Designed miniproteins, single chains. Designs and how they scored, part 5

Each design is a single chain, and the fold is of that chain. pLDDT is the mean over its residues in the fold that is shown.

## One batch from the design tools (miniprotein)

Design m141
Fold by ESMFold2-Fast:
Structure m141 (fold): chain A 124 residues (1-124)
Amino acid sequence: DLTSLSVDQLKTMIENDGVPAPLVPLVNEIRALPASKQEEIAKRLLEIANELLVEIEKIDPEFAAVVQKKIDEILSKPVVDPTELLVITVLIALYLKKQGNTELADEALERMDELVPGLRDALF
């Protein structure tokens, strides 16, 4: 249960490029999609991640810098991996929810579930 992770566990998972076990089936599903669909998912996940990053910067600027570096590393690759964007975006949404920014986090998770069906069932 990803929602049982502490703030420190979520930060450590992001810092160490950890992939939560409940997200592995969704990672495999995305990788099976056509390249055009993977590109659209990557674009939408990046939009959500950037919105969440603004709120992280207000709470923990040092952690926001770590998240920004991870996003920049993903975007620096010749082909952007939507699965790497999914993992980081989910983890930062859960981080914000744990920090009390529940409305923004729940909206982001709902938007991600629309892009990647079964996400909420994997998390909750």
Scores: mean pLDDT 86

Design m142
Fold by ESMFold2-Fast:
Formats: structure tokens, C-alpha cells, sequence
Structure m142 (fold): chain A 94 residues (1-94)
């Protein structure tokens, strides 16, 4: 079901985001490493989308909607301090 896809994707995205936040904190003094970590995050996020698209025979639109919803819900579930940290890191690119 679409709900099962959402729940699986959400768990995987939550794990990826938490690991990415930890890596960004460890590399806060290294802008080049921080940029690489962010690039790796978006690459892995796309890999998760393609994996679920193939596994559940989803259209690109369906896969994108599920991924966007899951990512938004994960970010909104984070503590305020973590949200502020993410906003600072993701906005540092200009």
C-alpha cells in the first residue's frame, strides 16, 4: 500500500537525516567537508526515491510526492535546536 511505502521511506529518511546532522556537527569547522556531506545527503535521498520507485512500481510523480511528504514530516518531528541547525547548514550555500 502507499502508506507502507511512506512509512518505510520515512524511517530510512529519518536515519539518513540523523546521520547527516551528526556528520555536519563533526565537520562544522570544515566548509568543504560540509558541502560534500550535503551533496552526499541529496544523492542518497535520490537513491532512496529510485529504490522505492522500482520496488513498488511507482510513477516518478508518486515517488516524489511520497519522498517530499516523508522528508517534511521527519524535519517537522525534530527538536527545535536541530531544525535551527539544519536551517543554518542548508542556507550556508547562499
Amino acid sequence: SMEEVYEEAKKEIEKLLKETIEKLKENADNPAKSRQILMDFFEKLDEIKEKYKKKYNLSDEEATKIMMKALKDVVNSLPEEEIKFIEKQFFAGG
Scores: mean pLDDT 83

Design m143
Fold by ESMFold2-Fast:
Structure m143 (fold): chain A 55 residues (1-55)
Amino acid sequence: PETEAEIIQKEELNAEDLAKGLVEAGHFDEELAQKFAQIIKEESVKGLLALLKHR
């Protein structure tokens, strides 16, 4: 079983990897990717969904 700390760490790593993938796919520029990763780190999935809907 994973601890909450392990899940949060994986989410932070996944946010950075996802942001990089979105930049490479041409969906995000580097500035938007940085804001996206920051929102994920601050508000997890809720922040991600809010950012995607704003687009």
Scores: mean pLDDT 65

Design m144
Fold by ESMFold2-Fast:
Structure m144 (fold): chain A 67 residues (1-67)
Amino acid sequence: MERARELAREAALRAAQLMAQELVAKHPEEEPVIRLEELDETTFRGTATVGEETREVVVTAEDILNA
């Protein structure tokens, strides 16, 4: 269970980084802001903001176990 939580956290962060790269391509003059939040013991939210656009993803330990 601890391993699945760690992988879920890393997956949320990686997804936020990829979203930030996509947003930077659309807004090259803006600096990306990446945020990772632990919503509960098994749920993580990654957020990417560039200029006025924000994208988020939520990853759970259950998502990792089912992959």
Scores: mean pLDDT 79

Design m145
Fold by ESMFold2-Fast:
Structure m145 (fold): chain A 65 residues (1-65)
Amino acid sequence: MMGEFAARITGATLRATTKEKVDAAKLLMKNMSKLSEEDINELVNIIQFTDASLAEIEAKIKEYI
């Protein structure tokens, strides 16, 4: 559900260690209505557990839309 994914993205933002991860989480939240549940979960995991750049996350969002 959208509410559940918003909570997960908020959690990722709160645990973000860099400005780039915060910006990536905000970009994901802005586009979450265009993404499947599976894609949102993958992107949240990438933001939380990898050193992916904002550009890489933007590219994945465009790929999934």
Scores: mean pLDDT 70

Design m146
Fold by ESMFold2-Fast:
Structure m146 (fold): chain A 92 residues (1-92)
Amino acid sequence: EIEELKKKYEAYKEKAKAAEQQIAELNEQRDRAREEMKKAQAQGPELGKKAAEEYARVDAELNKQIAAAQGEYFSARTAALLYEKKIKELEA
């Protein structure tokens, strides 16, 4: 019983870590998109305006993906904490 709970705890802990890494990667994509926008702005106001509009669309899409990954992170972390609590209760 305790061994099965420990396996689930470790699995959810790993899922939370994977989701955290995905959030970091998505934030790096946002930073790269922002730098591309800044480069376009340096080339002129008209190109800069178009790049800002494209960045806004990219940012909106990345925000959706980040929100989904955050949901996975919190769900997995909550599950891990619940299994940890159950393990401690059974070991007491």
Scores: mean pLDDT 87

Design m147
Fold by ESMFold2-Fast:
Structure m147 (fold): chain A 65 residues (1-65)
Amino acid sequence: MEEEERKRELRRELIEFIRRAYEEGKLTVEQYTGLVLRLIGAELDSPTLEEFEAKVEELRKWIEE
């Protein structure tokens, strides 16, 4: 419930972050697609909130750099 809600919020925030970077011309279509696929993979491979949160931070840092 609360954990699932936060996990979905983190996913939504990262998707919005990726979309914003794409709209600002910082990402190509190929990079945008790759990041979305990596996020889906991270969610499938992360049964706990803490593990998913760590993977989301990793993806976020990749986008920022």
Scores: mean pLDDT 77

Design m148
Fold by ESMFold2-Fast:
Structure m148 (fold): chain A 90 residues (1-90)
Amino acid sequence: MLEKILEAIEELLGKEYAKKVEEKLNRNIATLNLNDDDVLKLAYTALAQAMIKAKVSDSEIRKILEEVNATHLLDEVIEARRRYDEAERE
């Protein structure tokens, strides 16, 4: 699952961004002794941020979340994008 999330981030923002996300996750795993559930939660958070930065549509968000088996996060990602867009306008 983590590999699929990192691949989705690479498709959204490119290899360099995905590599930085992977390196940050690996550092957090090592320093915080994270379990698999904690790692997956951080990876989904990074994916949500990548989708928001890439300015993908609601339908694209749904498709990406379906590919990573996280459709239950759809409403949270759409709401987070709305808040991000409002903050950028200020």
Scores: mean pLDDT 78

Design m149
Fold by ESMFold2-Fast:
Structure m149 (fold): chain A 98 residues (1-98)
Amino acid sequence: MEFAEMTPEEILAQFAEWAAAQLAAHPDDEMVKRLVELAEELVRLALETEPEKVKKAVEEAVAKMEPEAKENADHPDKFKKRAELLIKVYEEAIRLLK
């Protein structure tokens, strides 16, 4: 689905919901814990930043990682690969917002 009508908070909520679902499935996974920590930091920064800047940062971070996401869609370690990719997206978005 398109991000055309989504707020920055809605985009971040989509990633947070995915991370929460992974945490529920793998509660002792350190990578999933890292994802949740980064999602919480990104949401905090988003609430303190102009919506347009947040949207641009998230879109740039997602676009940077999209080719890697497509390459790993059918990977046998897709959970780990998706978690690694999402960590990179959150770290890049946080970097762009600071």
Scores: mean pLDDT 68

Design m150
Fold by ESMFold2-Fast:
Structure m150 (fold): chain A 64 residues (1-64)
Amino acid sequence: SVQDIADVLKSYGVDDNRANDIAQGVKQARDLKSPVSDEELAVGIRQAHNLPDSAIPDLVKAIS
């Protein structure tokens, strides 16, 4: 859910507003039926926000 994605991001030090914006972007991509996989979204978020590799499985779980 959007909240699960935001909560994962906050656990890695992303601020509340940024975490919610990212989570909403993921929801929008899914609502638009984007062909991007959950893993590709997680990797992209990790790279864009300089998160540790350990964030990938947590984000994949939250996005799924």
Scores: mean pLDDT 83

Design m151
Fold by ESMFold2-Fast:
Structure m151 (fold): chain A 89 residues (1-89)
Amino acid sequence: DEKKKKELLEKAEELEKEANQLIKQAAEMATRGRRLRAEGERLSKVDPQEGQRLRDEADALLKQAGELVEQANEKYVEAGRLRREAEEL
């Protein structure tokens, strides 16, 4: 069924597009997290309290970035499944 194959491929493409957006968001958050970590490490020598605050914020951003990567991977796995189903038709 050519129509069913097309519908599966279109859904796979949609999931891949969503996953790519999540990866982009995760990369931006990870970049911010690394910058805050570096700043927090630098400040720890002159302002330990502010340095710790920035490191804590960095840890939260890096954790959230990791969660977005996990969500993207789930969408890539589902997209791959739909593409395999389309190939069997």
Scores: mean pLDDT 90

Design m152
Fold by ESMFold2-Fast:
Structure m152 (fold): chain A 103 residues (1-103)
Amino acid sequence: SARERAEELLERARELARRAAKEAEERSKFLSKKEQQELTAKVTAVQLLVVGAETSLRLGNVEEALRLLVEAAEAIAELTTDEELREEARRVAAEARELLERL
């Protein structure tokens, strides 16, 4: 079902967000104070979108959860410098968009 696929995409997005945040933390050691602040804001935005998607799914709002998953996955792709992680995030965004179009 669309809900079960959304739950699978949420789990994938959580894993990608965790990996991207860890990468960002390691990268922050080599950045200026201003760049560290901007990076922290991006990490926080990703986490907020993932939490929003989880909350929407718990409330039964699959459509809103999928919209937030697209935004979260796209934000992860922009946050990461890892090409493999970026491609995985883009796949999550594409799958979430496809599900939205079928609702």
Scores: mean pLDDT 90

Design m153
Fold by ESMFold2-Fast:
Structure m153 (fold): chain A 69 residues (1-69)
Amino acid sequence: MSEEELDAEVREALALIYLGILKFDKENNRKISKEEYERMKETAVNLLREAGRDDLAKEIEKEIDEIYK
């Protein structure tokens, strides 16, 4: 694996961790504020775009929006 590939994998993993945290928060009384979850969404989307995974970025954004609908 090249360093470029490793960076992309790490960015994807971090984005999925953010999604997992937000899903957990939905099940556990939604302790994360609207401002905080929107920042986490932006961070996850940006991580996926930097990884060259624009399609995954759109999917994650949609899933987070559905969580906090």
Scores: mean pLDDT 77

Design m154
Fold by ESMFold2-Fast:
Structure m154 (fold): chain A 94 residues (1-94)
Amino acid sequence: IEELEKRLLELVERLKASKDEEEQLRLAREIYRLAKEISDKSEDLERAIELIDRAIDAIQEAIEASKNLEVQMELASLLIGLSVLKVILKKKLA
């Protein structure tokens, strides 16, 4: 699980640094996949929520920086998916 967390954080930082829309989209897709795996496997639900919040922030920034409607739409879809994962984890934490 720690390896998945480290990879997610690395991809988040790479997404924030990227200026290429195709790379941003590819990174965002991988971030979502890793966030879902962390959500499924993590015993530390509070940490998983924190990591998902970081992913949400990075994708939100990518959407705001993008000028391509198709890219913005796919990034927004991934953002919605992450938000749903966060809600599921919060329900398990309660």
Scores: mean pLDDT 84

Design m155
Fold by ESMFold2-Fast:
Structure m155 (fold): chain A 76 residues (1-76)
Amino acid sequence: SPLDQQFQALLDRGVAVKDAAIARGNSDLARQATQEIAKLNAERLLAKVLNLPDSTVLQRLNRLQQRLDALEAQLA
């Protein structure tokens, strides 16, 4: 579904941040990225289990994206 594609895109971004942090020797950022990946997977599962409306899931995805944006900024 389009929502699954958005979850996957954010997951791919989280993995990219984690890999970049590891390459730079930033263990704290790598740990934070790993935690955000876990939260993203948990939110995806909760959306399915609770049968959340697409509008609610999109709002939650926007918040997850904002957190990933903040982590990506730390790579500079």
Scores: mean pLDDT 86

Design m156
Fold by ESMFold2-Fast:
Structure m156 (fold): chain A 88 residues (1-88)
Amino acid sequence: SMAEEMAKEYLEKAEEYKKKAEEYVRLAQDSPPSKRQRYINLARMYLDAYMGYAKKAAELMSEEEGKKILEEAERFRKEVEEQMRKAQ
């Protein structure tokens, strides 16, 4: 269905932004203090984009599948926020 195709596209975009968030957290950890905050800000921006697309995908899926996607997204968010805090 169209909803299934849109959900797949949103999940693909979510995965892209998830990888970007992980990349910029890694860059923050590997960077001198003068560059670290800029990478943390970018990681947060991509994390927010990931959460947004995960939510859009969940809205188009079954209640059970949507809940699973949102729970996975929330776990990832907490992990990335902890890594960003440690990088500061």
Scores: mean pLDDT 89

Design m157
Fold by ESMFold2-Fast:
Structure m157 (fold): chain A 93 residues (1-93)
Amino acid sequence: MEKIKKELEENKKRLAEALEKAKNGAVSEEELKRLEEILEKLREVIKKEFVPDSFSEEEKELYVEAMVNYEKAKFLESKDKEKALKRLENLAL
């Protein structure tokens, strides 16, 4: 539980820093829409494939959000947005 909360906080901080840099217009609205659609699919995959059955519903939600925030930050930090989107689409399979 505490480890998951710490990872979520670290990933939220990373995402906040990446979003601040993205305010300079580095990401298009179309790319953001496509990202959100992929992340919605990725949430379902993470919940089914990567979350231990022993986790409480709260722990499952925290874990999914930690991983999603990590992947969103990683996308925003990427120099090649198309390559980053393709990587995320493959993870959502």
Scores: mean pLDDT 76

Design m158
Fold by ESMFold2-Fast:
Structure m158 (fold): chain A 85 residues (1-85)
Amino acid sequence: CTCTLNLSTGTASGCCTSTKLNDTMFELTCNGKTYLIQYLEELDQVAVLNLDSGDLILIAPDSSATLDGFTFTYNASSNTLTVTC
């Protein structure tokens, strides 16, 4: 299952749902797991926090990281986060 979150609008497409909390912060639900997504402007990274476990990953521009068996990819040019479940 693949989901794309637009970090500018807070809209998600595909297998997840999203809620925009503020200009840099979103709540994303994928396959029964809920994540806090935050753009950290000073670090130029996207933080992904599992709200149930407290596990956190940081994703640099145009790179990927894994959490809970899901792959999170931050595309800086499109300002999107893609999740492969």
Scores: mean pLDDT 84

Design m159
Fold by ESMFold2-Fast:
Structure m159 (fold): chain A 79 residues (1-79)
Amino acid sequence: SISEKLEELIKRGNEAIKNKDYKGALEVAEELDKFLKEHEDELTPEQLEKLREAISNLERMVLELDQEGYLKWELEKGK
């Protein structure tokens, strides 16, 4: 079912985050975005919200990791 496919993708995303595989997290975020675009008319409002939240959480985690690295680099260069 659509719900089962959505849950599988979310689980894969969570595993990527747990393993600190931010590249894998980006790949899953892209797959979730594609799933949204392909199934938008078939999803309930609740499923759409869950899917968008999952994408947002994955992208936020990736950005947070990138920003932490950037901040450390900038602090070292500033001395």
Scores: mean pLDDT 73

Design m160
Fold by ESMFold2-Fast:
Structure m160 (fold): chain A 93 residues (1-93)
Amino acid sequence: MDAIRKEIQDIIDNAKSGDEAVRRLSDFVSRHSNLPGFRYTKSDPPTLEFGDGLASKKIIRVSGRYEAVLDGNGNLLSGRLYIGPSYVEVVPQ
């Protein structure tokens, strides 16, 4: 599982945008369709931030296994990838 975490994190860290990270992660899941518990589904309404005004966020969820929060320009703000009982935090650069 550690090698899988590293490969997924490398994909996310090397993506130019959150949308590219999602696409590459979807491709990874497709190449590894036999990995149990791994499935990707993209869901894309922009959300508003409550309290601070009009910053819109895109939230991408992967069947409870991956969540990413993007800004209005598609840049990754934060993410978590769940692998069994643990997860890898994705931190933007």
Scores: mean pLDDT 47

Design m161
Fold by ESMFold2-Fast:
Structure m161 (fold): chain A 63 residues (1-63)
Amino acid sequence: SDEERARRAIELAEELLPQSARPEEVQRHIDAGRAALAAGDYAGAGEAAEPAVILSLTRPAAE
């Protein structure tokens, strides 16, 4: 569950990365999430990946 949640969040962030207003920040969070996931720290991976998804979805208000 925690592993699946973290992996899903990382995957979603990666899919949204090219459309992000802040790709460097999103990439840093993805990298941190991947590192935590590789270390078996699923809680840490989720915590890192969630900001990446949020930042990827955060856009300037459309006029």
Scores: mean pLDDT 75

Design m162
Fold by ESMFold2-Fast:
Structure m162 (fold): chain A 106 residues (1-106)
Amino acid sequence: LEEELKKAKEELKKYYERLKRELEEYSKLSEISRQLSQAALDNIEKGIKSFEEGDYRSAAVHFTSALLHLVAGQIETPSKEAERALKEAIKVVKAMDKIIELQKKL
């Protein structure tokens, strides 16, 4: 269980780092993509802060908010960059959910 939790936390960090890189590329496409990328990034950073402080519920809320901004991005400015950012955001949300489920078992 402790080993599974450690692995889940490492996966969250990996997906967060990938998401940041994809947000940088998406932000270059237009003014709308820049604004949505910044809103997503702000929420991801708030999510990481909450996660580091042990507030997993707030972390999940912030990561989900970032995902919703990227769903809007795919609708308003559909692109391969928006699709890649959205895919990494989905992985971040799923990794956070897994951490919450593993914590309930401790």
Scores: mean pLDDT 86

Design m163
Fold by ESMFold2-Fast:
Structure m163 (fold): chain A 92 residues (1-92)
Amino acid sequence: MEEALKKAEEIKKETLEQIDKLAQQAAEQISKLTDPQEIQKVIADFQRQASDLIIDAGLRMADLGVPLEKVQEMRKELEEHLDQKVEELKKL
């Protein structure tokens, strides 16, 4: 159990870093755009990709035998981080 929780924390950290990289790439793309519709599409594409990463992270954690309650808690933290990054991109 302790080993599974440690690996789950590593998955969470890796997923946060991947979301941050995607957000940085989206911000760079937005900086080159002037059309609000194209900007919204970049944000939507980022949100979709980051959501897929969170789903995959949750599945990997569950496969390790991490209790469902802990997987849900870690997923919520990842989803809150994603929401924050989306709001930051909308303010660009």
Scores: mean pLDDT 87

Design m164
Fold by ESMFold2-Fast:
Structure m164 (fold): chain A 75 residues (1-75)
Amino acid sequence: MAPKPWGQFLEDLATDDALLAEVLARAGLPVSAEEVRRMLSGAIPARAAVLRALAEAGGVPISDEDIAALVRQLS
């Protein structure tokens, strides 16, 4: 299977509750699905460490520059 691009992965996390729950379980983060959705919607500040851990748990290659760009976009 071709690897999922970062932008598609973020859209899937925003729309697929089952995928978000599975990725959070794999990431082992002390954050809820609701908190992640609020970060992605700009309702709370996006945390770079959370975004990186989600990408790693999802098997999506991401750079520090991509994370910084997303944090800037969501703030």
Scores: mean pLDDT 75

Design m165
Fold by ESMFold2-Fast:
Structure m165 (fold): chain A 64 residues (1-64)
Amino acid sequence: VDPLLSQARTSIRLGESAEKRGDLKTAIEHYGKAIEDLTKALGADHPEVKEVQKRKEELEEKLK
């Protein structure tokens, strides 16, 4: 099991929890950490990386 993938999954769950709580800034930070770990494990062009990046960008648009 890849430890970076495990860390990324934990960060995604923390981001989802923060998003449900309405804490969008905290959610963005957790998704950012997940993207970093996923990129190191899977590469920047992997579909899972792009999916988390898209979610993070959607939250950033809401905070403009």
Scores: mean pLDDT 82

Design m166
Fold by ESMFold2-Fast:
Structure m166 (fold): chain A 88 residues (1-88)
Amino acid sequence: MTLEEVEKAMKEAGKSEEEIEVLKIQAKALEAYKAAGGTEEAELEAMREFVAEAARVLGAPESVIEEIRNEEDREKLEARAAEIEKKL
């Protein structure tokens, strides 16, 4: 599914603009992960980008976004992703 198709489907499902933006970021991160060959390193990098950009959409300050972008611990990134998903 393209980002445009995802956005249209989510609007039809009654999702808010912020929820749609986060879902588009998630879809983009998934496509980047697949394009990079689905390695563990590519998954971690895609998750980091998803969490950082989703946090920005949800109003996180730049200091928090920088912390996310420098996070090497997969479990900490997964915990942040779970917090974002709870807001959807």
Scores: mean pLDDT 75

Design m167
Fold by ESMFold2-Fast:
Structure m167 (fold): chain A 90 residues (1-90)
Amino acid sequence: AKEYVELAEEYLKEAEKAIKEGDEETATAKLILALGYARKVAELGAVEEARKLVERARELAEQLTNEELRKRVLAGVEAAEEIVREAEKK
């Protein structure tokens, strides 16, 4: 779990940097990678850590000005939020 948390946090930092630089294509790619690792964190039972990662990804996705890229990342956020909810039930 810790390795996947660290990878997700690194991709979230890279996404934030890309957003600040105006590179929303790179930001989108990094956010999708971060969400993939956040889902793995949730599936391994680290629900609180996964929730924080997904919440941060949503915050960054909402900063995207390109509507299509924003929609793509938000769909990934919603999918990850569902995995976190299912992990809570177990």
Scores: mean pLDDT 85

Design m168
Fold by ESMFold2-Fast:
Structure m168 (fold): chain A 80 residues (1-80)
Amino acid sequence: SLEERKEATIENIKLVKDSIREKAKKYLTPEEQAKVDELLKKIDNAIERMKAATTEEEFRQALADIQAYVKEISEILKKV
């Protein structure tokens, strides 16, 4: 169901966020950490939209936004 996929996706995103926070704290400068924190806030906003999604299209749009923000964070982390 859509609800089961939302739950599974949100749980996976939580694990990714925790990993990002740990890596940012260990490897990034304070300026780079601030950029990651802003992207994590955008991910949190997209998670709230995903929770509110009642259609497949709304779910996919929120997921696409989260994936884009995670890619931006990954590029910051790769340069360390």
Scores: mean pLDDT 88

Design m169
Fold by ESMFold2-Fast:
Structure m169 (fold): chain A 71 residues (1-71)
Amino acid sequence: TQQLHDAVIDAAEKGGEAGLASSPSSNVRMTTYYDTTIETLRAKADENPEIRDKLLGVADGVERIKRRMSW
C-alpha cells in the first residue's frame, strides 16, 4: 500500500541523512545508515499497527543485509 511505501522511503531517507552526518569514515557512515533505517522502520511499525508485520519484515531484511557485510 501507499502507507507501506511512504514509510519505507522515509526510513531510508532518514538513514541516509544520519549516515552522511555521522562521520567522514565510509564504514561508519554505512553502519549508521543501516542502523538508523532499521530503528526508524521498527519505530514506524509501533506507530502503524495495521502494517506492523510488513514494516518489521522490511527491517529484518535490512538487518540480514547488514549482518552479511564484513565491515
Scores: mean pLDDT 80

Design m170
Fold by ESMFold2-Fast:
Structure m170 (fold): chain A 98 residues (1-98)
Amino acid sequence: MMEEIKKKAEEIVESGDEEKLEKLLEEMEPEKQLELLVEVAKEYAKRKELEKAYAYIDRAVELAVESGLATEEQGEAMREALKLEAEYIAEGKKPEVP
């Protein structure tokens, strides 16, 4: 499951086809939409497009809270963690595992 979503995210970011992303999201349940948006954000981070990465992170968090997958507090923690991860990806740094 995750590998398929990652491949779709890579294809979308490489092509820049945001309309294709929107169509895929309409066919997915909220859990899968969240996974796809996070992977798209990570792919933009790899390309050093942090503004786009942050936009998709914000969208993913909003979806998680609105769909009941996360509380507002959990959503904010997720936003902070994902933005930090995106920055590390863009810098080519490996996250420190505690």
Scores: mean pLDDT 80

Design m171
Fold by ESMFold2-Fast:
Structure m171 (fold): chain A 74 residues (1-74)
Amino acid sequence: MEKVVKVEIKVDKETGEMTLTMEVEVDGKLEKHVITSSVDALGALEHWVPEAGTDGSVLERTEKLAKAVAEKTR
């Protein structure tokens, strides 16, 4: 089972480029994932936080994911 431990998101609003740093516990081991692409970063987050949904613009999807991640890491 995969568990998200920590997420850090940085978004450049002018270019739409996103840097996602995520620490995930996989089979009892911490793995660090760094993704530098708005599309790839959104896809990775949507995989780990499917409750956020995948509809809308890149910005709308980013805002939904940020909210869902904040609630999930409580």
Scores: mean pLDDT 63

Design m172
Fold by ESMFold2-Fast:
Structure m172 (fold): chain A 83 residues (1-83)
Amino acid sequence: GKEKIEELAKKLEEYADLLLKRNPSERGQRYAELVRGIALALKPEKEEEAWKQIEKMKEFSEDEYNRALVLAEIARAYAKKLE
């Protein structure tokens, strides 16, 4: 249920931080920002913050933004199903 989603979101946030620390390149930043967006999308209370995070992906490319949107929507649907 909810506790499993909160644990998953926390693990994704920690993973994003590790990705950025290990590879502070543009590629590392893109992947870290994507993972952060997915983690926020798992939290119902962070829906607006998730959308803002996904919008920032446009700074990398339209393809990265579209990928982030699809993954965030899947994460949100999954989180809602488990609540």
Scores: mean pLDDT 80

Design m173
Fold by ESMFold2-Fast:
Structure m173 (fold): chain A 104 residues (1-104)
Amino acid sequence: IDLDSLTSAEQYVELADEYIDKAVEARMAGDDEKAVEYFRKALEVLEAGAEKFPESELVREEVKSFRALLVNLLSELPPDHPVRPALEELLRRAEALVERLDAR
């Protein structure tokens, strides 16, 4: 998907939500690697949206929601789960993004 073609904060949030939904579906199917790929795509969409619309409350709240989702997922995984390091990296990136957006 061409992120440069998106013209509103709403479109970035909608696309991120689509990837989050796909990630959850992949996890329910037992495909944790595919779930991580979709979570990474969702974060990339949110990072692009935040860069283009740095003052958007809609993007800021969506990043916070995504961070909360990752925290909850990590709390359910055992410490030695294979995808845990990838999810922890995504969480660190989401936390950094929230901090930057809250600084305004």
Scores: mean pLDDT 85

Design m174
Fold by ESMFold2-Fast:
Structure m174 (fold): chain A 82 residues (1-82)
Amino acid sequence: LSEEVRQEIDEAMFIMAVYLITRDAPQEVKDEALEIAASGLSEENLVEVGELLRKHMGEEAARELARIAESLGFTEAAEKIR
């Protein structure tokens, strides 16, 4: 795969992961988390979504995002989300 295609896949993976984690969350939490995820894949956005998930959905939701961040190569973001 080209680097550009790999980046697009990773960005789509982030959005899908946030969607799945927030599927049963209140609409406001889901909308805010997805808006951040859709703005781009970055350490900052991963940490921001992680904090939102911890606040509204608890540690398990934040840990699930941390696991996904680590799988996408964002090890520092994963540690910050934990």
Scores: mean pLDDT 84

